# Designed miniproteins, single chains, part 107

Each design is a single chain, and the fold is of that chain. pLDDT is the mean over its residues in the fold that is shown.

## One batch from the design tools (miniprotein)

Design m3937
Fold by ESMFold2-Fast:
Structure m3937 (fold): chain A 81 residues (1-81)
Amino acid sequence: EAMDYPELSPETEKLVKEADELARKAGEAAKAGDYKTAIEYLDKAIELLREAAKVDPSAREALERAIERAEGWKKKIEELA
């Protein structure tokens, strides 16, 4: 997933990796039925992806797609909560 981006700056790569880790934790929380915690992790992941898009405009299109995917997943979890 993160590898769909052009070569990222180290700062952007750090933000994307942190967002990916938060999204993974959100998935684990959702599987455990902890939808509130899952939504909190997704909100943080989305925020980090938005920061990454500001840091590296060349990756913006890929980052916007990642944000849309995370927001779509958040919406589905909110419907379950």
Scores: mean pLDDT 79

Design m3938
Fold by ESMFold2-Fast:
Formats: C-alpha cells, structure tokens, sequence
Structure m3938 (fold): chain A 60 residues (1-60)
C-alpha cells in the first residue's frame, strides 16, 4: 500500500531516470527511512531530494 507521495516520486524516478518500478520502490523506501532517521518532514520535495542522492550513491 503506497502513499500518494510514494507513488508520485516512484513515477517521477521511472520517467526521469528510466528506472524499473522495483528499483524506484527500493530507492523511495530508503529515502523515507533516511528522512525518518534525520527527523525531516515527509514531503514530495524532501523524498525526491533524498531519492536522487541515493541514486547518485548507487552510480558511484
């Protein structure tokens, strides 16, 4: 069961970075975990920024 924010970020990552749905879901899940650990608000912008950071780390 995905939240509206999760769905929107997943769709964005698939379209922009040509990711699989599975990979996008893993990245978004990791982004949520990081934001919760950092006590940051769960917003589309924050989740997207953290997801893009994770994606960059995976490419290095």
Amino acid sequence: MLTEIEKKVIDYLIKKYNLSEEEAREIVREAFSRLIAENKPITFENVLKEAEKILKERKS
Scores: mean pLDDT 81

Design m3939
Fold by ESMFold2-Fast:
Structure m3939 (fold): chain A 75 residues (1-75)
Amino acid sequence: MEELKRELIDEKVKQVEEEHGPEYAEEFRKMMEAAWKAIENDRKAQGRPEPSEEEVRRIIDAIYQAALEQLKLDE
């Protein structure tokens, strides 16, 4: 699960680096990692089970969109 999360984040960060440069890529990685950690902490606090592969992909996609909005890269 952690490996899948890492691979998905790495793919998104690479896209940002190619399109917007390394400084945005670093900030994007930090935002995605922080958002994932917050979701994981919330899940653990609520006693929810570890997410499935499908759920991980959905969560990472949601984090990606949120990070684009935060950095104003979606406009």
Scores: mean pLDDT 78

Design m3940
Fold by ESMFold2-Fast:
Structure m3940 (fold): chain A 70 residues (1-70)
Amino acid sequence: SKEELRKEILKKIGEILGLIGDIIELERKLKDPSLSEEEKEKLKKEIEEKEKEIEKLREELKKLDEELNK
């Protein structure tokens, strides 16, 4: 049903917002001048992985939006 699609869309939007919040916190941590190069690289990799998760969720949202508008 369209109601089930809307619920799934809202759930995925919530997941994206959570990942954005995590990225903001990781970027804040990256501004610490006491971090080693190894620690900076680890944080950058975590940000990259979360950005890839957001991209995947955005593609899933696009498909759900297409189904909702059929």
Scores: mean pLDDT 87

Design m3941
Fold by ESMFold2-Fast:
Structure m3941 (fold): chain A 57 residues (1-57)
Amino acid sequence: MREEEAKKKQEEADEELRKKLSPEMYELLLEQQRLFREGGSDEELAALNERIKEFLK
């Protein structure tokens, strides 16, 4: 149940983040999750991570 439970918890955590974070911030996190799940490139992940850091200041 480790892998399946982790996936379910991640989905619930995403829903909570959606409510806590601004729509812009949540959109960036959702895109990062999609790249991880769908096999985005390291370059895309790096660019997205930089955008998130810029958004944080």
Scores: mean pLDDT 68

Design m3942
Fold by ESMFold2-Fast:
Structure m3942 (fold): chain A 110 residues (1-110)
Amino acid sequence: KVEEERKKRAADNLSKIAENLIKTVEEYRKLVAERIEDPEVRQRVLEHLDKAIESFKKALEAAKAGDVETAQKYLIEGSKHVREALELLREAGYQELADEIADAVSKAGS
């Protein structure tokens, strides 16, 4: 039954991580909307960030339900969408903003 206590602790930790990631990505979504002047690049980046937020919200829901495996799956899916957004930013010449978002997301995920 030590495994039940470990799962509960893991779920609590994943819930905190998901909440921090949602807050961080929502903050940078606003920054992208303000700083990216190219409407096409802006829209594509925002679409990936919105998918990341949706995945992290599903991770939070699963974590609150104690479903560690589902929470981890959605955290991975959300992180994939963040990476896709960062790649688009770097390709469009927003390297510094992409690096700032990457650092903030890394800290939120810890």
Scores: mean pLDDT 88

Design m3943
Fold by ESMFold2-Fast:
Formats: sequence, structure tokens, C-alpha cells
Structure m3943 (fold): chain A 80 residues (1-80)
Amino acid sequence: ARERVERLTEEAVRHLREAVEALAAGDEEKALEHDRKAVEALGEAVRIALEAGDEELAREAVERAVEAARELAAERLAAE
């Protein structure tokens, strides 16, 4: 369970980064597609962790994604 949750969380973070890169390139459609994939991957990671009874793992997945999103938002603001 942990390895799969970590892999899905990494996929979500990757898609968040790709979404920010697409926005920087002016590709709003591609950015939205990556944001959707990020939410889907994170949702699956949280679901798997909770089904395994590991609330700490679910919390870690959400915290990692939130921190990545915060860092990417700061990078985007600095680039403006």
C-alpha cells in the first residue's frame, strides 16, 4: 500500500509541476489537463491509504501535494 500511495503522490506532484510549466508556456488547455490528472492521482493515493487504515499515510500524501502546490505557486509569482 505505502509504495503505491507514494508512487501516486509523486505522479500528482509531477502533474502539478507540468501544469505550471504549461501555464508559463501559455497552454491553458494542457495546464487544465495536468491539474485534473494531479487531482485524480492524489485522490486515488488518499483512497488507497484510507482503505488500508493508514490515516497518517493519507495525511502525508495530502501534505506533500499541498507543499508542492505552494512551492509551485511561489515560483510562478516570482516569474511574473
Scores: mean pLDDT 81

Design m3944
Fold by ESMFold2-Fast:
Structure m3944 (fold): chain A 60 residues (1-60)
Amino acid sequence: GINPLGQAILEGDLEKVKELLEEHKSELTPALLEQLIDLARKKGHEEIAELLEETLEEVE
């Protein structure tokens, strides 16, 4: 399906990314978070990339 987190990252919507990370925290894998961090950095959304890295530290 369409990943709403990926879309929010593409749009640079920090608030929406934060909301979606909290809603889907149990579904987040290290591999998915690494892909999203790469996407955010490629788009120049460093604040979003930092938020995603912090989330990566919280997942098992």
Scores: mean pLDDT 79

Design m3945
Fold by ESMFold2-Fast:
Structure m3945 (fold): chain A 64 residues (1-64)
Amino acid sequence: MELSPEELEVAREVAERLARETGGDASLRAIAEAVARALGISVRTAERMLTRAMESGELQVPAL
């Protein structure tokens, strides 16, 4: 399944926040865990959706 535009916005906010907090050292796993918690989905599902969004250019993760 694909992230909705609203879910993609949440993922972007989480990725930006973690990148800022960690000085760009945030892992995909850490971002996926935070997104999973925010959206109420499994970490595995979040990782899969984030990877797909990054591959399609819908999501840019700073310093990943």
Scores: mean pLDDT 72

Design m3946
Fold by ESMFold2-Fast:
Structure m3946 (fold): chain A 84 residues (1-84)
Amino acid sequence: SLRTELLKTITGVKVKKGDTITVEVTNASPQPVVEIRVVLTDDNGVVVAEKTVPANIAPGQSATVSITAPEDGTYTVTVFGRLP
């Protein structure tokens, strides 16, 4: 079965509409991360954007993922990695 790991959470990201939020994530697991899911949550706890991208992040390696802000606001960015 596929396992999902929390790679990173950043709170209090204050941006304008159309800004790109960029997050560096590191694979601390002994297996490759084969997919990244980015979740953008507003200050009311509502998920306003999601993005899933294929990946191949070896153990101990880092990658960058980005998501665009739909409106001006303060957001939480949560990044999940899927293992094989």
Scores: mean pLDDT 86

Design m3947
Fold by ESMFold2-Fast:
Structure m3947 (fold): chain A 67 residues (1-67)
Amino acid sequence: AEKLREEIEEVDRLIEEGADPAEVRARLDKIIQEISDLLDRGELSPAEALELLKRVAENLEKVKEQE
């Protein structure tokens, strides 16, 4: 889970730096896929996945504001 938290933090910084919304969305899609994969393997709890997905949703909302 730590690596996913770091990836989400990196995306948050990219949004603050005014990165291309399409690139940010692609990175968030990759993170969602990784969360799903770890859930399928039992390496991530549903509660942890929900917490990470909430942070992803916050970043998606920020990107929509920049479009």
Scores: mean pLDDT 79

Design m3948
Fold by ESMFold2-Fast:
Structure m3948 (fold): chain A 61 residues (1-61)
Amino acid sequence: MEKRDELLAKTFDSLSSNSSSLERAKQFLKELGYSEETIKNMSYEELIKKIQEEAKKLVEE
């Protein structure tokens, strides 16, 4: 693979298929009141964005 495609694929695999990251994300959002259905329907970008927003809010209390 070209370096560009290789880095992009690895980043996507890490973000979308990283089981530990996804499990933490699901648990965190569930504790905040999100349903499993809502979480499952979110894209990886939406999931990360929501986590960052909620985490920042929690830390900035």
Scores: mean pLDDT 64

Design m3949
Fold by ESMFold2-Fast:
Structure m3949 (fold): chain A 59 residues (1-59)
Amino acid sequence: SLEELEEEAKTLPEHRQKQVMFLLDLARDAEKAGRPEAAKLAEEWAQRAIDSAKEYEAK
């Protein structure tokens, strides 16, 4: 869910968190606009940004 991704993003450095939050806001806006495919795509990009940040910051 978007809430779970938001909570996970809060464990990241501020600059990475900013990127993820932007994508989550984009997903929320798409849902409000009745564009579920766009919302899903933004959510997938947010997950990828989290995964990438964790791999980079894990050391």
Scores: mean pLDDT 80

Design m3950
Fold by ESMFold2-Fast:
Structure m3950 (fold): chain A 69 residues (1-69)
Amino acid sequence: EVRELLLSALRAVRNYVEDKETDPERRQALLEALDRAIEKVKSGAPFEEVARILEEAGLPGLAEYVRRL
């Protein structure tokens, strides 16, 4: 259930951003990118596509985590 674990991780990061990111523009951009990543995981997209979305959004650590799955 690697995809289910990834969905849980992405949702946890999304909740963290929603609660802790104080810059409204950065918060909106990160939430949009995380929502896109979540939809890609749900649709069965390759993990590299998910990682690229996260990396382009400024989440390189999370992108690297996805690439190692």
Scores: mean pLDDT 85

Design m3951
Fold by ESMFold2-Fast:
Structure m3951 (fold): chain A 62 residues (1-62)
Amino acid sequence: SVQQRIAELQARIARLEAGIAELTAGAAASTDPHVRAVLEAGRAELERELARLREELARLQA
């Protein structure tokens, strides 16, 4: 159902937001430029996925 899909998207969005926060904190705490670059790249990938899920959620709620 649309309601089940909305609930799933909300849960996945919350998980991605938590992951982004964790990677952001890790990058800020890192003094190793290689580690920082890897964490920043991972954050960028999660941010792109978050944008896609938010767009899908907006379409389902329209």
Scores: mean pLDDT 90

Design m3952
Fold by ESMFold2-Fast:
Structure m3952 (fold): chain A 77 residues (1-77)
Amino acid sequence: MEGDVLEVLYESKEPLTVGEIAKKLGVSQSAVSKALNKLVERGLVEKKKKSKTTTEYSLSPEAKEQIREAEKLLAEQ
C-alpha cells in the first residue's frame, strides 16, 4: 500500500487528496489515509491543508530526489 501511494504521487506530478489517491488505486479512503499517515511520519510525503475541508499530499523534496537518482542510475545501466 505505501509503495502504491508513493507511485501514484510520483506519477501525478501534482498534489492529490485522499479521495483522488483512493480512486486511482481502487481502494478505500481509510486504507489510503492510514498509508499516508505512515509516509508523512517517515518524511516521504508532505501534508498541506488547502482549505477547511481539503487536505493535499505530495512527495517530499527528499523523496522526489531519491526516486530521480534511482531512475537515473537504472537508466545508465
Scores: mean pLDDT 76

Design m3953
Fold by ESMFold2-Fast:
Structure m3953 (fold): chain A 61 residues (1-61)
Amino acid sequence: MEEAAKEVAEYARSLGLSEEEVEKLVKAFRDMVASGMPVEAAKALALKEAEELAREREKKE
């Protein structure tokens, strides 16, 4: 779980998301795993959410 959480955080940072957004994504990932979702599925959903957030903000300067 820690490796997957770290991977989610690093991916989100690599997309240019703010530290607040990164923390929210890691929390969402941990909450999904805590609710009984498989780590692989939770990671995939968190990475997809990170990419969606990055697309919304990618054109903001």
Scores: mean pLDDT 78

Design m3954
Fold by ESMFold2-Fast:
Structure m3954 (fold): chain A 57 residues (1-57)
Amino acid sequence: SLAVARALIMREGGLSEEQAELVVEMVEAGHSAREIAEALGISEKFAAGMKRAVLTL
């Protein structure tokens, strides 16, 4: 679920609600971990972890 995905990345990633929403939106739009990392100013490894979490919920 979208709401559970957002809550998970906020809690585990230390991201704001706005940043968590952007991650979910970018994952659903098919963006790569690199593109997500560039958009949020985070590491590609961290972005890949968040993308995996969203896709497995």
Scores: mean pLDDT 76

Design m3955
Fold by ESMFold2-Fast:
Structure m3955 (fold): chain A 71 residues (1-71)
Amino acid sequence: METVRVEIPADATGEEIAEALRKAGYGDKVVQAAKEGGPTAMGAIAKLVESGLLTRGEVRGDRLILEVKKD
């Protein structure tokens, strides 16, 4: 199954994560799940995990790296 890697600042907001996913070509379901996590990056990540959409997540220095399931 194809995943897309998204790299954002570690201090990013939930809205910035949702916008990065939208720009990476994800559909409304993925973007909405990130937004429903609230204003924080951790909230957005938690919602993506609950929805089964996040395949990998890690922090490297000042960057947050997410691999999100496509479809």
Scores: mean pLDDT 74

Design m3956
Fold by ESMFold2-Fast:
Structure m3956 (fold): chain A 78 residues (1-78)
Amino acid sequence: GLEGNEAIAAAIGAALAAIGALIDVELGGDVEEALREAEEAVERAREVLESAEGEAKETAEFALRAAERALREVREAL
């Protein structure tokens, strides 16, 4: 359904934002804004995921888990 597609899109967006922040950390830049954007994207993905059902939810949960892992690595690198 629509909620499932939105959850997948949000989770993928969160994963990309977290990966972007991780790359910024690796390059030695100021990552505070990128980190905040990644954290906001993860929070939005979690909210949309609560409305998702079935296989779409499972796919979104997998992507969100990857995003959360990348975000943790960003925080640990700071």
Scores: mean pLDDT 74

Design m3957
Fold by ESMFold2-Fast:
Structure m3957 (fold): chain A 76 residues (1-76)
Amino acid sequence: SAEENARRARLYAGIAEGIAGIWRGLANLHPEDEEIKEKARKAEEKAREAREYARKAEETGKREDAEKAEEAAEEA
């Protein structure tokens, strides 16, 4: 259903944001580590993408928007 698609998309956006938070925390502890900082930037970008698709899924109810939120979260 549209509501299930929106809920799934919100879940994956939350997961991506959690992953981004973990990498950002590690980057703050290791500011000299360019690899960790790059992972944090990538995770933050994917978290923003996942949240954008979650907003679209809430608007549209489309399964495709929920799938895009999941894809972004997997790349976070």
Scores: mean pLDDT 89

Design m3958
Fold by ESMFold2-Fast:
Order: sequence, then C-alpha cells, then structure tokens
Structure m3958 (fold): chain A 116 residues (1-116)
Amino acid sequence: APVTAVVSRDGVTVRATAPTAAQAAQAERLARLLAERLAPLGARTGRLAVGVAVDGDRATVAVESEEPVSPEDAAAIARAIKEAAEEAGIREITVVSTNPAILEAARALGLRAEMG
C-alpha cells in the first residue's frame, strides 16, 4: 500500500507519498528537507501546501500558495525545492504548480515544470 508522511512547519505543510515502504524513508527525508527550507517563505505566501511523489531517484513536487508570490519568493521556492531534492539524492525533479511564477523560476534553475 502507498505510504503517506505529513510534515508541517511554520505555515508549510508537506504531504509525501511513496508507492512502497522501501521508498517511504526517501519520501519522508525529502518532505522534512522541503519543510525546513520552505519554512521562511510560509508566512510570506500565506500558506504553502506541498505534495511530493517519489519514484526511485525521481520526484514530483506540487507547490501551491494561498497568496500570489513575488518573483523573488518564487525563485526562493524553486531553489529550496532543488536543494532539498539534491540533498535527498533525487536526480530528476518535476515541479507542478498552478502559479506561473513558480514554474518560470523552476525552469530558470533547469528543473522540469508542469502546470498543475
């Protein structure tokens, strides 16, 4: 059965899903790192909701904010995602958001970005 971990910190909620228990530890590690790195941005964006799906060395990270984000905050969000993924050993990351500024920032860092 899929395993779900939820980490909340300073206005950031990360829900990570792994298809197997063997991948649960990596999904939890990525969720913890995302919550830590995004915590400074949570208060400025109203609330950040982050969904994570891990499949081997690949991850999809869906990010939504309650408030529109500035280009500077979008860049900080994209950087936090990239750094958390690299530290977690994720080699391929796709960022999903309904926020165009976050998608643009992710693409500027060389990440795959898809409208959610």
Scores: mean pLDDT 82

Design m3959
Fold by ESMFold2-Fast:
Structure m3959 (fold): chain A 86 residues (1-86)
Amino acid sequence: SEEEKAIKELKESLDRLYQAVREGNADEAREAAEKFVEAVKKLKDPQLKTRAIMTLSLLAAGAYLQGHEEVAEILRDAALKVAKEM
């Protein structure tokens, strides 16, 4: 189903976001964040949206602590984009 595809994309994009934070890879962070936000949007679950905002915010904080400022900004902007659709 479309929902099952969105759940798979959510999980795969989240795994990619963790890797992008660790590597400081802004290009990967941007692509993975975009796919993550689209998957959250497709599922239209308010509880998932709240958890997604928390996850992206925590990952952004982690990126800042590691000195990956551009990755942190990408993740912060993604969290704001998710919040705007609530």
Scores: mean pLDDT 86

Design m3960
Fold by ESMFold2-Fast:
Structure m3960 (fold): chain A 65 residues (1-65)
Amino acid sequence: SDLDEAMLQLVAAVARTLGVEARIERVDGRWRVTLYYRTEEQGKLAEAMAETARKLGAEAEVVRL
């Protein structure tokens, strides 16, 4: 839904302002969010954001740089 897309974009925007790189893409009719982190604190944030994205119906991956 448009609301789910808007919520995912908001999650990504918040992640980016906190130093977590976020990529959102449409794959096979589903949203995918990939979150990239460098520090342990960013990793905890990335995991929390990934859980939020999954609750919104997206696939989510967390990747350490």
Scores: mean pLDDT 81

Design m3961
Fold by ESMFold2-Fast:
Order: structure tokens, then sequence, then C-alpha cells
Structure m3961 (fold): chain A 99 residues (1-99)
């Protein structure tokens, strides 16, 4: 499923670009949700596959995007850090699962 993960990360990047370029709050919320869904989807596929390398790549990709937007669009960087924290909590929850 690395191809699906790559497609989701591409969708994530596209959604971020649209978010940054949106002037309408409704459109911004739509693209934020698309970016979150793409990142979460990619992360879930990596978790289900037990692909720790893909998990690390996803987290690093989000960090790189946050760094890219840090000075130009700090709101986007903050949003990306929120996604990263959510994914890290999800990973901890999976590791502590009763199964």
Amino acid sequence: DREKIQELLERFDEALEKYVNSEDEEEREKYKEEARAAASGAFRLAVEAGDEEALQEILEHIEEQAEKYKESNPEVAEFLEEIREELLKELENVKNSPV
C-alpha cells in the first residue's frame, strides 16, 4: 500500500496548497478537512500494514510542510503540528490496544 500512501500524501500537499490560497473561510475549512483526512488515511494504512518506515515518513513529511509554512503562513504550520500530535496520540493508542 505504499502507492496509496504516496497518493494520499500528494492529496495532502494539494489540499494544503489550496488552503493557503483560499480567501473564503468555508473553503479553508474544507481544505483543512481534506488535508487532515489524507494525512490520517495515509497514517492508518501504514499502521494497518505494520510499516514503521512509512509511519516515520508520514510524520517527517508533515514536519517538513510545517517548516515550509512556518514563516509565510504560521496558521498552516500550527494546523500541521496539531495533525502531527493527533497522529502520535493515535500511534500510542494502537501500541496500548487491549488486543
Scores: mean pLDDT 80

Design m3963
Fold by ESMFold2-Fast:
Structure m3963 (fold): chain A 75 residues (1-75)
Amino acid sequence: DEEEIREQARKVAEAIAERGEAGLETVRASVAAAPEAPEEVKELVLKAAEAAAEGKLEEAVELLVEAARLAREAE
């Protein structure tokens, strides 16, 4: 369900925001370790992490939801 995805995205965005730059670096490392993921999904996840680190939680959540949708299409 997309609402469940949105709830998980909010928790992830909040965790990144709490860690700030350290949270963003953790996401960058995770993306680099996942070469199998589609490039567009990785780009959205990185943009979401940057937005969350800047305190833009609503923007980060929407970007993470879009990344999840694209990941499902890439199955």
Scores: mean pLDDT 79

Design m3964
Fold by ESMFold2-Fast:
Structure m3964 (fold): chain A 69 residues (1-69)
Amino acid sequence: PLGLARLLEGQGRQAYQQGDYEGAATLYESAVRIDPNNADALRNLADAYEKLGQTELAEEYRKRADEIE
């Protein structure tokens, strides 16, 4: 399961770098469902939401990441 979360996070990062922010958000959401305490995945998800104009969701996930660390 953690291996799948890492794979999804990697794929999300690749999607983000290619400008596919919707795809990145979907992949990071899946990674966070498997490993909800992965601060890096939560921050990456927040960044993807911010690129999509979903600033409230971005702030929520960024706060969750900060609370974990």
Scores: mean pLDDT 84

Design m3965
Fold by ESMFold2-Fast:
Order: sequence, then C-alpha cells, then structure tokens
Structure m3965 (fold): chain A 103 residues (1-103)
Amino acid sequence: MSPLELLQRLFARLTPEQQALLVEFLGKWARIQDAVEEHLTPEQVAEFNRLYVELLRALAEQDLEGARKTLERIRAFVKEHLPEYQAEVDEAEATFERLLAAL
C-alpha cells in the first residue's frame, strides 16, 4: 500500500478532531522530511522514508505499540544524522502522542 493510500485509509476512520491532529503532525513531519532530503544521502533518505511508511502502516492498522516503536527508531535516526533537528522531532512526537490519546 502506498503512503497516499495509507493516509487516505487513516483519514477515513478519524473524527475531525483526530484529523486536525494528524494534519498538525504531518506539517511538523514535512519540516523533518525537507531537512532529510536536503542534508542526507539518497540511501539515508530511503531509510527515513521506509520508517515513515512503517509509521503510517502501524497507524492505519491501529497498531499503537508498533507506531510508538517506529517513532522511537525515527528519533534515533534523526539524533544520529540530524541532531540539530531534534527539537522538531520532539514537537512532532508530542503531537503524535496527543493523536494516539485521542484515538
């Protein structure tokens, strides 16, 4: 399933409040994605994109523990490769936890 199909499946199941939190999360995520694409190698970009697809899949399948575990792996990736963007990851994670709590 493509990332777009996973996002469409997610939105279809969410309330307007949950959709607003997901949009906020994706907006914060876009800043991290831009930094990854600007500063990292094509191989590292591919790894980050695999983690993102896995996160979306876990959310679409209501695997909250899998989603948290994938987010921890994403934190570790950003800390290793883009430590200056750790604050953006922290803000995205805070919004994500609010989304999970609203589910």
Scores: mean pLDDT 81

Design m3966
Fold by ESMFold2-Fast:
Order: sequence, then C-alpha cells, then structure tokens
Structure m3966 (fold): chain A 85 residues (1-85)
Amino acid sequence: KKELIREATIYDVAGNLLYVAGQIEGDPEAFRQAAELWEKAAELYHKAGDKENAAIAYRNASQAYRLAGDTEKAEEMEKKAKELE
C-alpha cells in the first residue's frame, strides 16, 4: 500500500529528528517520542509488507526506548524486529 509506505516514512523521519535532538540534549522524553514514532513507522511498514524497513524501525524504536529508560518496551521492539528476520 503506497499510502502506508508514505505515512511510515514520515514517522520514520520524525523519529530520526527527535532522536538526534535527544542525543544533543540528553533528553529521555525526546528519546521516548522518537521511539513512539519509530514504533508507528514499523507497524505501517509491516502492514505494507516492507519487512526490512519494519525491522529497522523496530530496532531503532528499541534503542530509543532503552535510552528513555523503558527497558520493557525496548525488549518488546527488539523481539518484533527479530520476528521479521
């Protein structure tokens, strides 16, 4: 679905921007927002059949959740990425 890929890409880009902001300021809230955006991007990529970008987005979300201090969400995202191989 072309619209799903477009929406996923927008969330993916937004996640990257917030992740960079979080790195500059060391802000756990920015990392959490980045993780949530990447999680949404991953779900949309997965629904579109784009397993590779979905796995990448889930791994990015996992890293961002871990930096936000949310280890349980980080582990959940990592498992979802691995399931996509």
Scores: mean pLDDT 87

Design m3967
Fold by ESMFold2-Fast:
Structure m3967 (fold): chain A 76 residues (1-76)
Amino acid sequence: DRARELLEKAAEALKKKDVESFVKYLEELASLPEASLEQQLLAYQAKGYALQGDYEKAAELLLELGRLLGVELEPV
């Protein structure tokens, strides 16, 4: 599942505070044909918080996105 792989890569990038990679993976996830409006919105909000340096809020939104996708993520 491409969405799952992108989400896991985004979580790893966030742990490393690699905002550039985090944003790239979430943009790719949000651009998938099967991405719901809710998934696109959560990805957009998570990107915004990461760009502001609010990694805690970005992580919370990433976990919520994972829940919608049925993906278990490590705490970040």
Scores: mean pLDDT 82

Design m3969
Fold by ESMFold2-Fast:
Structure m3969 (fold): chain A 60 residues (1-60)
Amino acid sequence: MIREVLEFASLETAIGAALAVIGDDPRARVRLEGTTLTVELPDTPEGRAILEEIRARHEA
């Protein structure tokens, strides 16, 4: 499993990211604490791609 902790600027953005991860991979484990999102995904190309997409949303 790959694990990433991401801090978002708003609660709405963090919730959107969490829902996107769950929708993209049902094996994903997510925990939302305020604006901090903790994501665990399989260490696969697909899992890494999902993390990169979330990072792009966070950095945009």
Scores: mean pLDDT 77

Design m3970
Fold by ESMFold2-Fast:
Structure m3970 (fold): chain A 55 residues (1-55)
Amino acid sequence: MTYEELKKKLEEVIEKNKDNRAVRLVAEHELKKIEEIEKKNNGDKKKIEEELKKL
């Protein structure tokens, strides 16, 4: 799975689970981690995916 697919799935989880605060917070936290890794690696998809695998 690409990191872009993972981001899209997390965004869908957030939207679908508006009423479930715990699920929403976990998904938002994971999305934030992905965004931080993207920023650190200047959008290098391969490097971002390798960093995500280390988590």
Scores: mean pLDDT 76

Design m3971
Fold by ESMFold2-Fast:
Structure m3971 (fold): chain A 72 residues (1-72)
Amino acid sequence: LDARTREILRELARALGRSFGDVEKAARSNEFLSNLVLKLYLGAASVEEVVAKHRERLLAAIEEARSTTPPL
């Protein structure tokens, strides 16, 4: 991850009360969260705006990613 993407994921994790790893995993697997991270990366929205508008859906995406157990 480049520094800008890493910073966006850290800010989302902090605002949502989740770990960086959980948010990073969700951003890789969930299309909705990936698209929001892209908008944040391009400066089309702020983290505060996205969290205020989409908090419940963001939390759902993170929980979905956390419950996924990859096969060994």
Scores: mean pLDDT 78

Design m3972
Fold by ESMFold2-Fast:
Structure m3972 (fold): chain A 84 residues (1-84)
Amino acid sequence: DLGFQLLEQKLKEIEEKIEKAEELGKQGKKEEALKLLEEAKKELEELKELIETRMPESEEKKEYLERLEELEKRIEKVKEEIKG
């Protein structure tokens, strides 16, 4: 499970950045919050590319790609809340 351990670690890092951005947004620190969301989005895109190129075709691969899509949607929602 070396691949899954690395993927879970990266997903946790992305989730933590989204949570911190949401908190900063609530504090009115919009610029800092948006910067963290852009970093999270970039890391998400890098992770998606890694999964697509290095993970063999499997149910696990599909599940991880779907999980990444959910995180991308969450980033967009938090971004809308901060910009609104």
Scores: mean pLDDT 82

Design m3973
Fold by ESMFold2-Fast:
Parts: structure tokens; C-alpha cells; sequence
Structure m3973 (fold): chain A 56 residues (1-56)
């Protein structure tokens, strides 16, 4: 349970970071922010998968 909660919180944190960078990419047009958003989104998905695997 503790590890599941840990990965779910990490997924939420990464998702918030992804949204922040996505918004900056739209505002500035800087491809660096778009790349950072993509990486954070992928990290969020990885953490969600780890939480699901631990529940199964």
C-alpha cells in the first residue's frame, strides 16, 4: 500500500509539471518546454503503471 500511494503521488506531481510546461510551450512557442512537458507526461504514465502493477 505505501509503495502504491508513493507512485500515485509521484504520478500526480509529474502530471502537474507536464501541464505547467505544456502551458509555457503554448505561450512561448519554445520547443524546450514542449519536450519537457512530453518527458514529464511519460514519467507520470510510468508511475501510474507501477502503481497498477503493485495493486495486481
Amino acid sequence: QELVDYYRKKAEEAEKVAESFRRKAEETGDPLYQRAADVARELSEEYRKKAEELES
Scores: mean pLDDT 82

